Designed miniproteins, single chains. Designs and how they scored, part 73

Each design is a single chain, and the fold is of that chain. pLDDT is the mean over its residues in the fold that is shown.

## One batch from the design tools (miniprotein)

Design m2689
Fold by ESMFold2-Fast:
Structure m2689 (fold): chain A 69 residues (1-69)
Amino acid sequence: PVSEEEKKKILEEEIKKAAKLLGVPEEEVKSMTDEEWKIFILKYAMENNDLDEQEKEVVEKLIEEYKKK
């Protein structure tokens, strides 16, 4: 299984990729709250095009629910 140190490195790399893809400064992403971070990751997943049509629909619904709270 992946160690916590490996997970941290993977997360840092994904943060850099997501920040560049969404046009958000890396420092702004690092200063996000847990709720903002969750919405950011969902937006990243949508823009990344790695998701199929059904997965994108689920992600859109999750983003809407987080924005309502």
Scores: mean pLDDT 68

Design m2690
Fold by ESMFold2-Fast:
Structure m2690 (fold): chain A 82 residues (1-82)
Amino acid sequence: HMKEIIKKALDYLFEALRAIAEGDREKAIENVQKAIELLKKVPGADEAIKHLEQALEALRRGDYRAAVKHLNKAIEILKKML
């Protein structure tokens, strides 16, 4: 079911936000990548995936404010799909 995949992706994104709060950049990146891999199977998730890709680029640059902003945008898009 699509809703189950979206909920699992959201769980990974909340773990990514927790990792950022704890200063664990590598764990944040890993969780965002896991969410992207799940969402590739979900029709209509392209905009959310683009925001998550921008969050990954921000994390790799150490721009945690931009990363959190893009993660929150993806989360809001995904919640509207539930």
Scores: mean pLDDT 89

Design m2691
Fold by ESMFold2-Fast:
Structure m2691 (fold): chain A 78 residues (1-78)
Amino acid sequence: MRERIEELGRRAREAVERAARAMREAGGGEEAIPEEVRRELEELEREALELAAISEEAKRAVLEALGAAQREAAELYA
């Protein structure tokens, strides 16, 4: 379980970085994020919610990772 949460967090961070980079390189907004990256973020969110349902500890770890990824995306985009 722990390994899966860590892998999820790493994938989420990478996806967020890819999204933010695409937006900065294009000099535009959310439209610059490739559809594939958007799909990846959506899939990661779904997996995060599924993992969070397993236990309170997993829920906290997963929500922290997802929240951090979204916050980093907002900060890098801004």
Scores: mean pLDDT 70

Design m2692
Fold by ESMFold2-Fast:
Structure m2692 (fold): chain A 61 residues (1-61)
Amino acid sequence: SLREKADELRAQGVIAEANGDYERAAKLFEQAASLYEQAGDTEKANEFRKRAEELRQRAAA
């Protein structure tokens, strides 16, 4: 399902973030957010889009 795929991408994003791969983590969280939105989970979509933006700022620093 879309939600299961989003959860998988979220888990990969968490691992990437823990490893300091902020750019990769941001991309994974953006992909997860898109799938959460398609699944109707607007709250999670907004949460992970915000997290992706924060990670992109860290990657650019």
Scores: mean pLDDT 87

Design m2693
Fold by ESMFold2-Fast:
Structure m2693 (fold): chain A 65 residues (1-65)
Amino acid sequence: KVKEEYEKILEEAKAELQRDLDRVGAPLPDVIDEGFVEGYYFARGDRGKVRKLRELSLKLIEEEE
């Protein structure tokens, strides 16, 4: 269920990024992974999203170990 929350945040980030890029007429990057999404939110100054993404990522790693 932590994995579902993590995937949801990544999907929301991709949707937001796509909307922002469509506004300026730029294509989506070929690779959009966790590091890219974290960087995107960090650049936007959304510290809460960065913190939440890191927390969920750590929990997901902990569950898979």
Scores: mean pLDDT 70

Design m2694
Fold by ESMFold2-Fast:
Structure m2694 (fold): chain A 76 residues (1-76)
Amino acid sequence: KMKEIEEKLREKEEKFKEELEKKKKELGIDHPEVKELYKELLLEGVELAAELFKDVDPELAEKAREELEKMKELLK
């Protein structure tokens, strides 16, 4: 169960890194699209962490979701 979640996280992270690297090289690090991808990666990372911990520590998962919402506001 845990290994399956870790494997999915790794695969998703690799694909996102490829997309981000491509956009970064094409548009430059300071381009709004690249910044938006960084923001999305960060938010998705928090959401995946919440999912990973929901069966082990539901309270920690809930905190992660609260932080996700707070981060969405801060990154506007």
Scores: mean pLDDT 67

Design m2695
Fold by ESMFold2-Fast:
Structure m2695 (fold): chain A 91 residues (1-91)
Amino acid sequence: GDEEARRLLEEAERLLRRAEELIREAKESEDLEKQRKLLEEAIRLAEEALRLAMEALKLAEDKELILRAIGLALRAIGLRFEAELLLEKLE
């Protein structure tokens, strides 16, 4: 139902904010090992946020919650791709 969907979206948004912080920290770090660990954790959080947003989409009946779930899912995909591209550049 919508109440459970809302709770899942709040958690997804929290995870996405943390993933964005980790990506920023990785970009600011000069330590390759630290950069790799931060990016790997950001990928994990983005994947979990995507899962929660997709579960919320299945439960949501309110059009605004459906739109929010789609938006958070797309944001999670984008953050995962950004972190993966940054990780690939580490030698």
Scores: mean pLDDT 90

Design m2697
Fold by ESMFold2-Fast:
Structure m2697 (fold): chain A 90 residues (1-90)
Amino acid sequence: LVEKAEELYKQGKYKEAAELYIKAALQNSDDPERMIEYAEKAREAAEKAGDYELLSRAYRILADAYRQMGDEEKAQEYLKLAEEARRKAL
């Protein structure tokens, strides 16, 4: 999954790459450090794709991962970013 996402990103297929990185982050829901790694890659790909819905999803995963690590301040920051991205998707 991650290897395919990296390949798609290198090919400029940012939307498809973001979708696969989101799936990878969700498959690692019990590993917050790995969730952050993949969700950050999803965020970068979503930004390059101009896809605010995918960007919002990536931010929500980042918020969940930071909350699992006990970083409530970062979790709240990412939730705010997710809401802002969601509004731009409309």
Scores: mean pLDDT 86

Design m2698
Fold by ESMFold2-Fast:
Structure m2698 (fold): chain A 76 residues (1-76)
Amino acid sequence: MDPLELFKEGKKLYEQGKYEEAAKLFKKAIELMPDSSLDRVEALTYLARAYRKLGKNEEAEKVFEEAVKLSKEIAE
């Protein structure tokens, strides 16, 4: 399955307030994305936002830190 299609569907679910379903799709998309990808950074950021909406604050913070680290590695 195309990781970009999974990510797009996840964003639609997130916009609808279906944060649990969105998080599952974002996680699947991330697993299929290349390690050094801007799409992966964006998907990690959305996953962190979804976890925060679900009250999973520790998981959200960890995922957000991963997104920030990856973003810096790509920019260098």
Scores: mean pLDDT 81

Design m2699
Fold by ESMFold2-Fast:
Structure m2699 (fold): chain A 80 residues (1-80)
Amino acid sequence: SMKEEIKEALEELLEEIKKLGEINSREEIEKLIEEKIEEAKKKGNEELVEKLEILLDLIEGKKELSIEEVEQMIEFVLKL
């Protein structure tokens, strides 16, 4: 289902961010999110695009984010 694709894509994103390090720059995280937005657009998953764009908005103005902060943001977006 589209909902399961959304959960899977966001879980994959979190794993990719974890591979970068415990604390990552906003720019590195933003790049990974933008790559996932392009993939979601190609698949026609509009809801996933919207949730990833909300995630981009949540990280705006941050210099760095911990894995714990990113995980909380992803959990928030998944509940929308």
Scores: mean pLDDT 86

Design m2700
Fold by ESMFold2-Fast:
Structure m2700 (fold): chain A 61 residues (1-61)
Amino acid sequence: MTREEQLDRIAEEVVEEHPDADLGTLVKRLVERLKEAGITDPADIQRAVRRLLELVAERKA
């Protein structure tokens, strides 16, 4: 799995595990999961947050 695939997977898992959570809760859970995985690079965090926002928008559309 590439880093990009790992980031996208973590974002997808967070949204899937918390389908009724608000955006703030999802972002908090995402950042916690990234830190647990050792991902602290700001660019990687931004990519994962962007993916999370896309998934949330798709779910509510």
Scores: mean pLDDT 80

Design m2702
Fold by ESMFold2-Fast:
Structure m2702 (fold): chain A 50 residues (1-50)
Amino acid sequence: PQYYTVKPNDTLSSIAQRIYGNPSLWQIIQEANNLTALQPGQRLLIPPLQ
């Protein structure tokens, strides 16, 4: 699995745009990590699209 370290001013949609090319896929990242809040320095699991 791929991991991404959150940077200041990142959003789930901007990370989804960067990794998947589609900001609408942000919920896949949220669900995979059971996120309640997004914090700079946080390590996120990036699941594959399939």
Scores: mean pLDDT 78

Design m2703
Fold by ESMFold2-Fast:
Structure m2703 (fold): chain A 64 residues (1-64)
Amino acid sequence: SEIEELRKRIEELAEEAQRLGKELEEAIAAKAPREKILEIINEIARVVLEIMRLTVELKELEKK
């Protein structure tokens, strides 16, 4: 179902956000260039915005 597919996509994106968060921590600890740190932050922001968008879509589908 569309609802099940959406829930799975949100779960996969949440796992990706967690992995990116760890990558960000490791980059900061390794004193990576500011450009690299900002790149990871921008990727996290994009994933979070996608989760928010899909969550709204899921809520609309559940309302029927």
Scores: mean pLDDT 87

Design m2704
Fold by ESMFold2-Fast:
Order: sequence, then C-alpha cells, then structure tokens
Structure m2704 (fold): chain A 74 residues (1-74)
Amino acid sequence: MTVEEALKLAEEVLEYAKSSTEEMKKEAEDAVERIKAALESAVDAGLSQESLDKLAEAAKEELERVKKKIEEAE
C-alpha cells in the first residue's frame, strides 16, 4: 500500500465516522490525526519507498480496525 492510498483510506474513515456517535467520531479523528502525522513525518524525513510502503500498510491495518469499531457502534 502507498502513502497516498493510506491517506485516502483515512479520509474515508473520517467520512464514515461523521454519522456515528460522538465517541466513535473522536476515536476516528484521534487515530487519523496520529496516522497522518506519522506518514507526513516519514515523508519529510526522506524515508525510502520501501519504508513508506511498510508504514502505509501498518496505517491501513489500524484504519480498518477503527472502521470496524464504527460499524459495531451502530
């Protein structure tokens, strides 16, 4: 997974959380903020493409878990 794909997934999770509870919305916002900060920091630090792809895969896994929590909260 690329950084661009991970950032797109983060936006989708935020959009999905907009119709959920205030608690789930806050959890999604906190997770997305953390993931975006980590990805942007890695890009700014000049990490290799392979390192960025690995970080993006880890971000995807966390975002998918958050999305499942939102689904379960409905």
Scores: mean pLDDT 80

Design m2705
Fold by ESMFold2-Fast:
Structure m2705 (fold): chain A 82 residues (1-82)
Amino acid sequence: KEELIEALKRFLDAINARDIEGVREASQRAVELAKEMGDEETARLVERIGETAIKGLESGDDILLGVAQVGAATLIVSLKNE
């Protein structure tokens, strides 16, 4: 669980840094960890958030980027409070 939270923090940091390659790498790591834990819901959410962040960064859509930032931050808070 702690590894997944750390991976999600790196994922959020990559989104905030507007680092497309970092977002791809961090989202893949977080998805792998969530799947190892049997947390299919978190894995699906990370994939969706990552796709949204990449689309926002590639298109310059700050609304999509904001949605991805909020999604990643909310997921981190949710996992910490389990």
Scores: mean pLDDT 82

Design m2706
Fold by ESMFold2-Fast:
Structure m2706 (fold): chain A 60 residues (1-60)
Amino acid sequence: MKEEVIDEAIRLMKEKKVDPDLIEGETVLEIADYLKEKYGISFEEALQAAVEAAKRLREE
């Protein structure tokens, strides 16, 4: 997975002021859809990037 896609997901989560511990599946899906459209990647790859971004935010 490209770090650029994960970094964009982290940026979007921070802009939305989402609590990392309370990131709901719906928020992850919305970010995945955005990443799929922006980068032209598969939904599966976009979803993995959004999940990884949420995990990194929880560990910081």
Scores: mean pLDDT 73

Design m2707
Fold by ESMFold2-Fast:
Structure m2707 (fold): chain A 73 residues (1-73)
Amino acid sequence: ETPLLARLARAIVDDDPEEVRRIVREMYERGEDPDPILPSGLSLYQLALDLGKERAAEAIAEVLREFGLEPTL
């Protein structure tokens, strides 16, 4: 059970960049991987791109770069 990951998946589907940024930052602050590989084998960034959720994808990349990380492709 991963309530943050479930909320993040929903925010990506909704193409909600503000909620995506909030959850990714919270995951990082908790010491969790902010761009995890999902059970499907896709990273969160890849999932957003595959779903055509450009705003969510950019929000993921933006927050990862704030932490000195690059999105997993």
Scores: mean pLDDT 77

Design m2708
Fold by ESMFold2-Fast:
Structure m2708 (fold): chain A 66 residues (1-66)
Amino acid sequence: MEQELTEALSKVVPRELAEEAARLATELLRQGASPEEVVAAVARLLSRHVSPQQVTAAAGRVQELL
């Protein structure tokens, strides 16, 4: 799952951010967070570093995998 999230995200954001976002998503899922909460957390992380368009694309890829 973490590896799949990293590969999907690395297509729209830099790999370092993709790895960080995938790690965050995986940890939140382990803690029992809902898919909606995971997508929101990833979007918030990425919004500090990349454009709104890239955030939307990345959030969509996370949603597709969850």
Scores: mean pLDDT 82

Design m2709
Fold by ESMFold2-Fast:
Structure m2709 (fold): chain A 72 residues (1-72)
Amino acid sequence: MEEALKHLEKAASVASGEAKEYVQKAIEALREGNIEEAIRYAKKAAGEADAAGNDEAVRYVSEAIAALREAK
């Protein structure tokens, strides 16, 4: 899904550490067509970004999760 991918790429540009690793895994899962796996990694990325106080990364990841759910 193009919209979800754009949000994940924006999240990857502002995320760091474990949050960025999970965003990258979500992007890979989405490129493989595995929407459920992409949502799983995106949720982990949101949790790590929130723990780090990175509100911008949380916002982009949350928008990606919403777009991924619409793609089901």
Scores: mean pLDDT 83

Design m2710
Fold by ESMFold2-Fast:
Structure m2710 (fold): chain A 80 residues (1-80)
Amino acid sequence: SLEERLNELQQRVQELSREFAAALRAGDRDRAIALLEEAAEVLKETREVLKQLFPDRAAELDARYAEVMAELRAYMEELR
């Protein structure tokens, strides 16, 4: 179900957050960037699932996704 998929995506976000924090503490910039790239894919799928659950909010979800993706890309550039 969409709800089960959303729960899986939320668990993945928590896992990626922990791994990202560990990579930063270790000074592993390449790993940190790879984890942000994976986070971008998880966010894209989360947006698609949320748009199916809340189709009346599709425009709001697209706008918020664009903002988050811009922040993620800027952070990846800072890590390089």
Scores: mean pLDDT 85

Design m2711
Fold by ESMFold2-Fast:
Structure m2711 (fold): chain A 57 residues (1-57)
Amino acid sequence: ATLSPAAQAAEAKGLEVAKEYNRLIKEGLPDEEIQRRVREKAAELGLTVDDLAVPKP
């Protein structure tokens, strides 16, 4: 299905969060710090915590 422009923007924000997450992992930060930084980044971009932390079945 084709994503709407708003959905595309949300996807781009999610990718920015994912890039930050990978950068933090490469920096060797502990999981607790990574989790908090990712949540802060998401909040800055207007994403919900649930959008980032939903576990895959």
Scores: mean pLDDT 70

Design m2712
Fold by ESMFold2-Fast:
Structure m2712 (fold): chain A 96 residues (1-96)
Amino acid sequence: MEELKKHRLEQAKKIAEELAENSEEAIKELKEAIKNGEIGVPLDTAIEALEKAIEEFKKVLEEAKKKGDEELAKKVEEAIKTVEEMKKILEEAKKK
């Protein structure tokens, strides 16, 4: 369990760092995908996936704060904000 938990946190950390570095591009790509009908899953499914990502990133953020890794904590916070914005965009698309 501990080993699997650490592996999951390392993966979430890597994804969060990538997303933080490419936040504007990720948001732009999502908006274009919605406009082009390229979202290959129901919007509710996509929103649920983003909610799960936010929860995983929050766990990485807690770990970073406990270790005093200010740089990682900052990147993970940025990734969480990006995913929350992406979720908001999907929710707006669902209304129209």
Scores: mean pLDDT 79

Design m2713
Fold by ESMFold2-Fast:
Structure m2713 (fold): chain A 72 residues (1-72)
Amino acid sequence: MEEEAKKYLEKGRQALARGDYETAVKYFEKAIELDPENVEAYRLLAAAYERLGDTEKAQEYRNKAIELVKKK
């Protein structure tokens, strides 16, 4: 499961690099579904939403990443 989460995270990064922010969101959401404590996935999902102009969701996922770092 962690292996699959990592593959989705990398697919999301590739989509983000191509400017395919909607596809990046879908892959990062899958990565979080498989590994809910992956801080990097929340940060990247927030970045993708910010690029899409969804500031509210971007802030929500940034806050999730911060809380996970503190819980560590």
Scores: mean pLDDT 82

Design m2715
Fold by ESMFold2-Fast:
Structure m2715 (fold): chain A 91 residues (1-91)
Amino acid sequence: SMEEIDAFVRGFDIGVRAAREAEELIKKGMKPEEAVQYAVDRVLKEAKSKTELRGAAVGLSVMATIAEISGDKETAKALREAADQVLKAAE
């Protein structure tokens, strides 16, 4: 349905924003494990449905792939861990 697609897109945007914030925190010296928790907490606070959580997990995964391509393996690993935790919360 359109409502489910809209929820997924909102979730995707939440995930991308959380990933960008976590990446900046890692760049400023935050431990990757703490950045994972930050991204997860941010998504769980803003997402209003399981469909939005699924969208956010995809957004985090896309940003992890971009980090991997850019050679930032530490950020990529952290964002994939955050995506996995968010996806589990959608179960």
Scores: mean pLDDT 90

Design m2716
Fold by ESMFold2-Fast:
Structure m2716 (fold): chain A 59 residues (1-59)
Amino acid sequence: GLSKEELKNLAKELYKNGVISEEALEQVLKAKSSEEIKKIILENVKPEYKEIVKKLLES
């Protein structure tokens, strides 16, 4: 699975591509664990991207 730093980098790319909000990115950057980061991303991703992002987080 992805490390905490890899997940934070993924969240930055998702934000740049308009897949998550700036507020969601700020929550990810403050998160203490990989599981917390994954939860924040999945709860804040636009519905049309949820399945693709979920698969990316499971790799």
Scores: mean pLDDT 83

Design m2717
Fold by ESMFold2-Fast:
Structure m2717 (fold): chain A 70 residues (1-70)
Amino acid sequence: MEKFLEEVEKILRELGVDPEQIVLTLKSLYEKGVSKETILNAVRAYLLSAGVPKEKADEAVERLRKVFEE
């Protein structure tokens, strides 16, 4: 989880998006035992709401999905 949150923070900074609030949300979702797909969908929705283009949001989600691969 920690490595995933670090990658989220890095990607969001690259896209000019403040990671503070979403990182807290993602940690809460993980602690509730939600699926990896639900967590990735939360990141995607946040990026889109922050004005990130769909193509870039989808690329970010794919990068994060690979971090979940062991």
Scores: mean pLDDT 79

Design m2718
Fold by ESMFold2-Fast:
Order: sequence, then structure tokens, then C-alpha cells
Structure m2718 (fold): chain A 69 residues (1-69)
Amino acid sequence: SREDEILDRLSELVIEDPEVGKKLEEARKLLEEGKIEEARAILLEVGKEYGLSEEEMDIILEKMLKLLE
């Protein structure tokens, strides 16, 4: 699925660059605090740097929110 393809790409980036994992953890913490807009901004910065679209990063955001239920 498209979600699986995006998650696989993100997993590769986390392995290649520890900064990606650190930024994802920062975004997760912001989501736990209810700071969705701030978390989205961090994810969009990662996407811009590593060639993931805004749409792809929004899928990551939705997945992270689902995991925090």
C-alpha cells in the first residue's frame, strides 16, 4: 500500500541518518502535548530535506496520531 511504501522509505532514512529518528521523536513528543501544528512543521522539514512530499509526511503524521490513541 502507499502507507507501507512511505513507512518503508522512512525506515530506510532512520537507518541512514540518526537525525531523522531524533526529529521523529521530537514530533511524537509534540503530538503527545497536543501540538499538532508544531509536530507537522517538524515532519515537513524532514520531508523537504529527504525528498518526501507534504502529502507523504501527512500520512506519517496520521500514522503517528493513530499510534498515540
Scores: mean pLDDT 82

Design m2719
Fold by ESMFold2-Fast:
Structure m2719 (fold): chain A 112 residues (1-112)
Amino acid sequence: MLEEIKKQIDAFIEQARAAGLTLLEKAYNEIKKYIDENPLKDGDVIGIGARVRADGSGEILYTEKKKGKTPEEVIDELMAKYGADVAIAFKVVNGKIEVSIRHRAADEALAA
């Protein structure tokens, strides 16, 4: 399972890089690193919160495994509680990664 999950994340990293979505690429790399230390099981959700700095660059604020929460609940918490400009949730469903993303401004936050 872990190797297949990593392959899916590598594909997401390549896609984000090709699209110039630098903050999204950073977020996917942080999730991959987190998974190496905290293996994902089916039903697990990882939340990541990011901020766009005043200079337009992206900063990763939080990476955490959330048990018993939906991706939507994790995103709501990251945006409301932590003030993230971009919130990403990864959920494992039957060996596949489901990605949910929310951001305040469509193109600026993901490319930061």
Scores: mean pLDDT 74

Design m2720
Fold by ESMFold2-Fast:
Structure m2720 (fold): chain A 105 residues (1-105)
Amino acid sequence: SSTREAIARALDIFEEAIRKSDLPEEVKRRALARLAEVRALLADPSATDAELEEAFIAAFAELTRLDPELTEAVIARLEASEDPEVRALAGVLRAVHRGVLRSLS
């Protein structure tokens, strides 16, 4: 599905951003493990697009609480995508990012 392809691309970008970040190695390991849970769901043919999107948004929200500048950089890369589905996902993540920051004051 186009949703699965968009999330797969977003996961690749997110994983690369974490690996290249200045985060401590323990924090990187936990963040990558959290994204690996979403990747496992992506590989599950019984998982619905809605379940996959919900799981990805939850992981993104958690990682935004950890490092909002890193997740902002990920959104910027997704917004620059030539794929309209990836840009649509970026719009959803932008709203989530704002909501998380508001909850943190």
Scores: mean pLDDT 87

Design m2721
Fold by ESMFold2-Fast:
Structure m2721 (fold): chain A 68 residues (1-68)
Amino acid sequence: MEEANKFVEKAKKALEKARHYMEQGRLELAKAYFETAIELAKKALDVDPTNEEARKILEEAQRLLDQL
């Protein structure tokens, strides 16, 4: 509940770092941060399965990871 928002915030930061490394051409680091964002978004969904923000982060991170 309270913890779901904490995981969402950490997932957003990881996604932001992943996009930053992707822009720099550091694909290995980008992959690691996309995987971290996916893991944190899944933890948020474990706490609150109806969390739309966590679901959107998960889908975006998975989509971008597949494009690397």
Scores: mean pLDDT 85

Design m2722
Fold by ESMFold2-Fast:
Structure m2722 (fold): chain A 63 residues (1-63)
Amino acid sequence: SSEAALEQGLRLYSQGRIDEAIAAFEAAGDGIARAHRLLGELYAGQGRHDLAAASYARAEELE
């Protein structure tokens, strides 16, 4: 489920498994604003600023 994917992503992130956390948040589904916000933070942390901006914009669109 979207909630389970979000929880898995947070767990992976806490373990420093950033690429796996990104994949889990992507699996949470496009309609989940929280997942897009978290993706934005992770992409920004990786220096992937265009992807971070797009993820934040999507999160705002869903709210």
Scores: mean pLDDT 82

Design m2723
Fold by ESMFold2-Fast:
Structure m2723 (fold): chain A 75 residues (1-75)
Amino acid sequence: TQVQELPSELDPFVEELGGLHAESVELLRVDPEKALELFERRARELLEKHRDNPLQVALVERRRAAMLALVEQAK
């Protein structure tokens, strides 16, 4: 397309990933290991939905790194 704004195909993925991150942070306060496991499993499901999409992989990696940092700080 001529306008290089955030693609609509990315919006539902980004929204679901953001919601997952928020839910995982709530769990982090109770059980950081379970929170990380939940995030990892659901993030993999999101990637499977989008198949061969390197942009989505990068977004998941960014959020995964944020979750790992939170778990590290909680210890």
Scores: mean pLDDT 69

Design m2724
Fold by ESMFold2-Fast:
Structure m2724 (fold): chain A 81 residues (1-81)
Amino acid sequence: GAEAAVELLRKAVEAYEKGDKNTAARYISAALITAVGLEIENPEDEKVKKLRELILKASQAIDEGNVDEARKLVEEAEKLV
């Protein structure tokens, strides 16, 4: 469930840190798709909504080259699961 989205988000940040922006973008897309699917199945689950918001913020941080912020967002997402 949510753990899979967090793992994909973590892999995205790790790929970006290794200089593989294309792989990072693919993992971000997979994490977001997973989180959106969970939100559709559980629309009242505030943790799932927050997870989706954290993934979107991490995507923005990666696009801006802010690796430190992306890592902190992964840590915050891990605390939700």
Scores: mean pLDDT 85

Design m2725
Fold by ESMFold2-Fast:
Structure m2725 (fold): chain A 83 residues (1-83)
Amino acid sequence: GAAGAAAGAEAAAAGARRGTAAGGAAAAIAGIGGETDALLGGAPEEALEGARLAKEGGTKAARGEGKEIGAEEAERGAELARK
């Protein structure tokens, strides 16, 4: 549901902010979990979009591609998922 998507997106944002390989991997996994919960739980489109954006941001941070940009995208995803 929406709460699960928000929790996953927030965890992804936290992982992205850590800027470590382990943090990035955890962020990607959390983002995937949030997205899956949103899809299977029938969450609103906004929560799904938020979880997806957080997953993408976490993945970028994990790859070392614009760590700041990845963290910003994950944060925006968390904001959207909370709505």
Scores: mean pLDDT 63

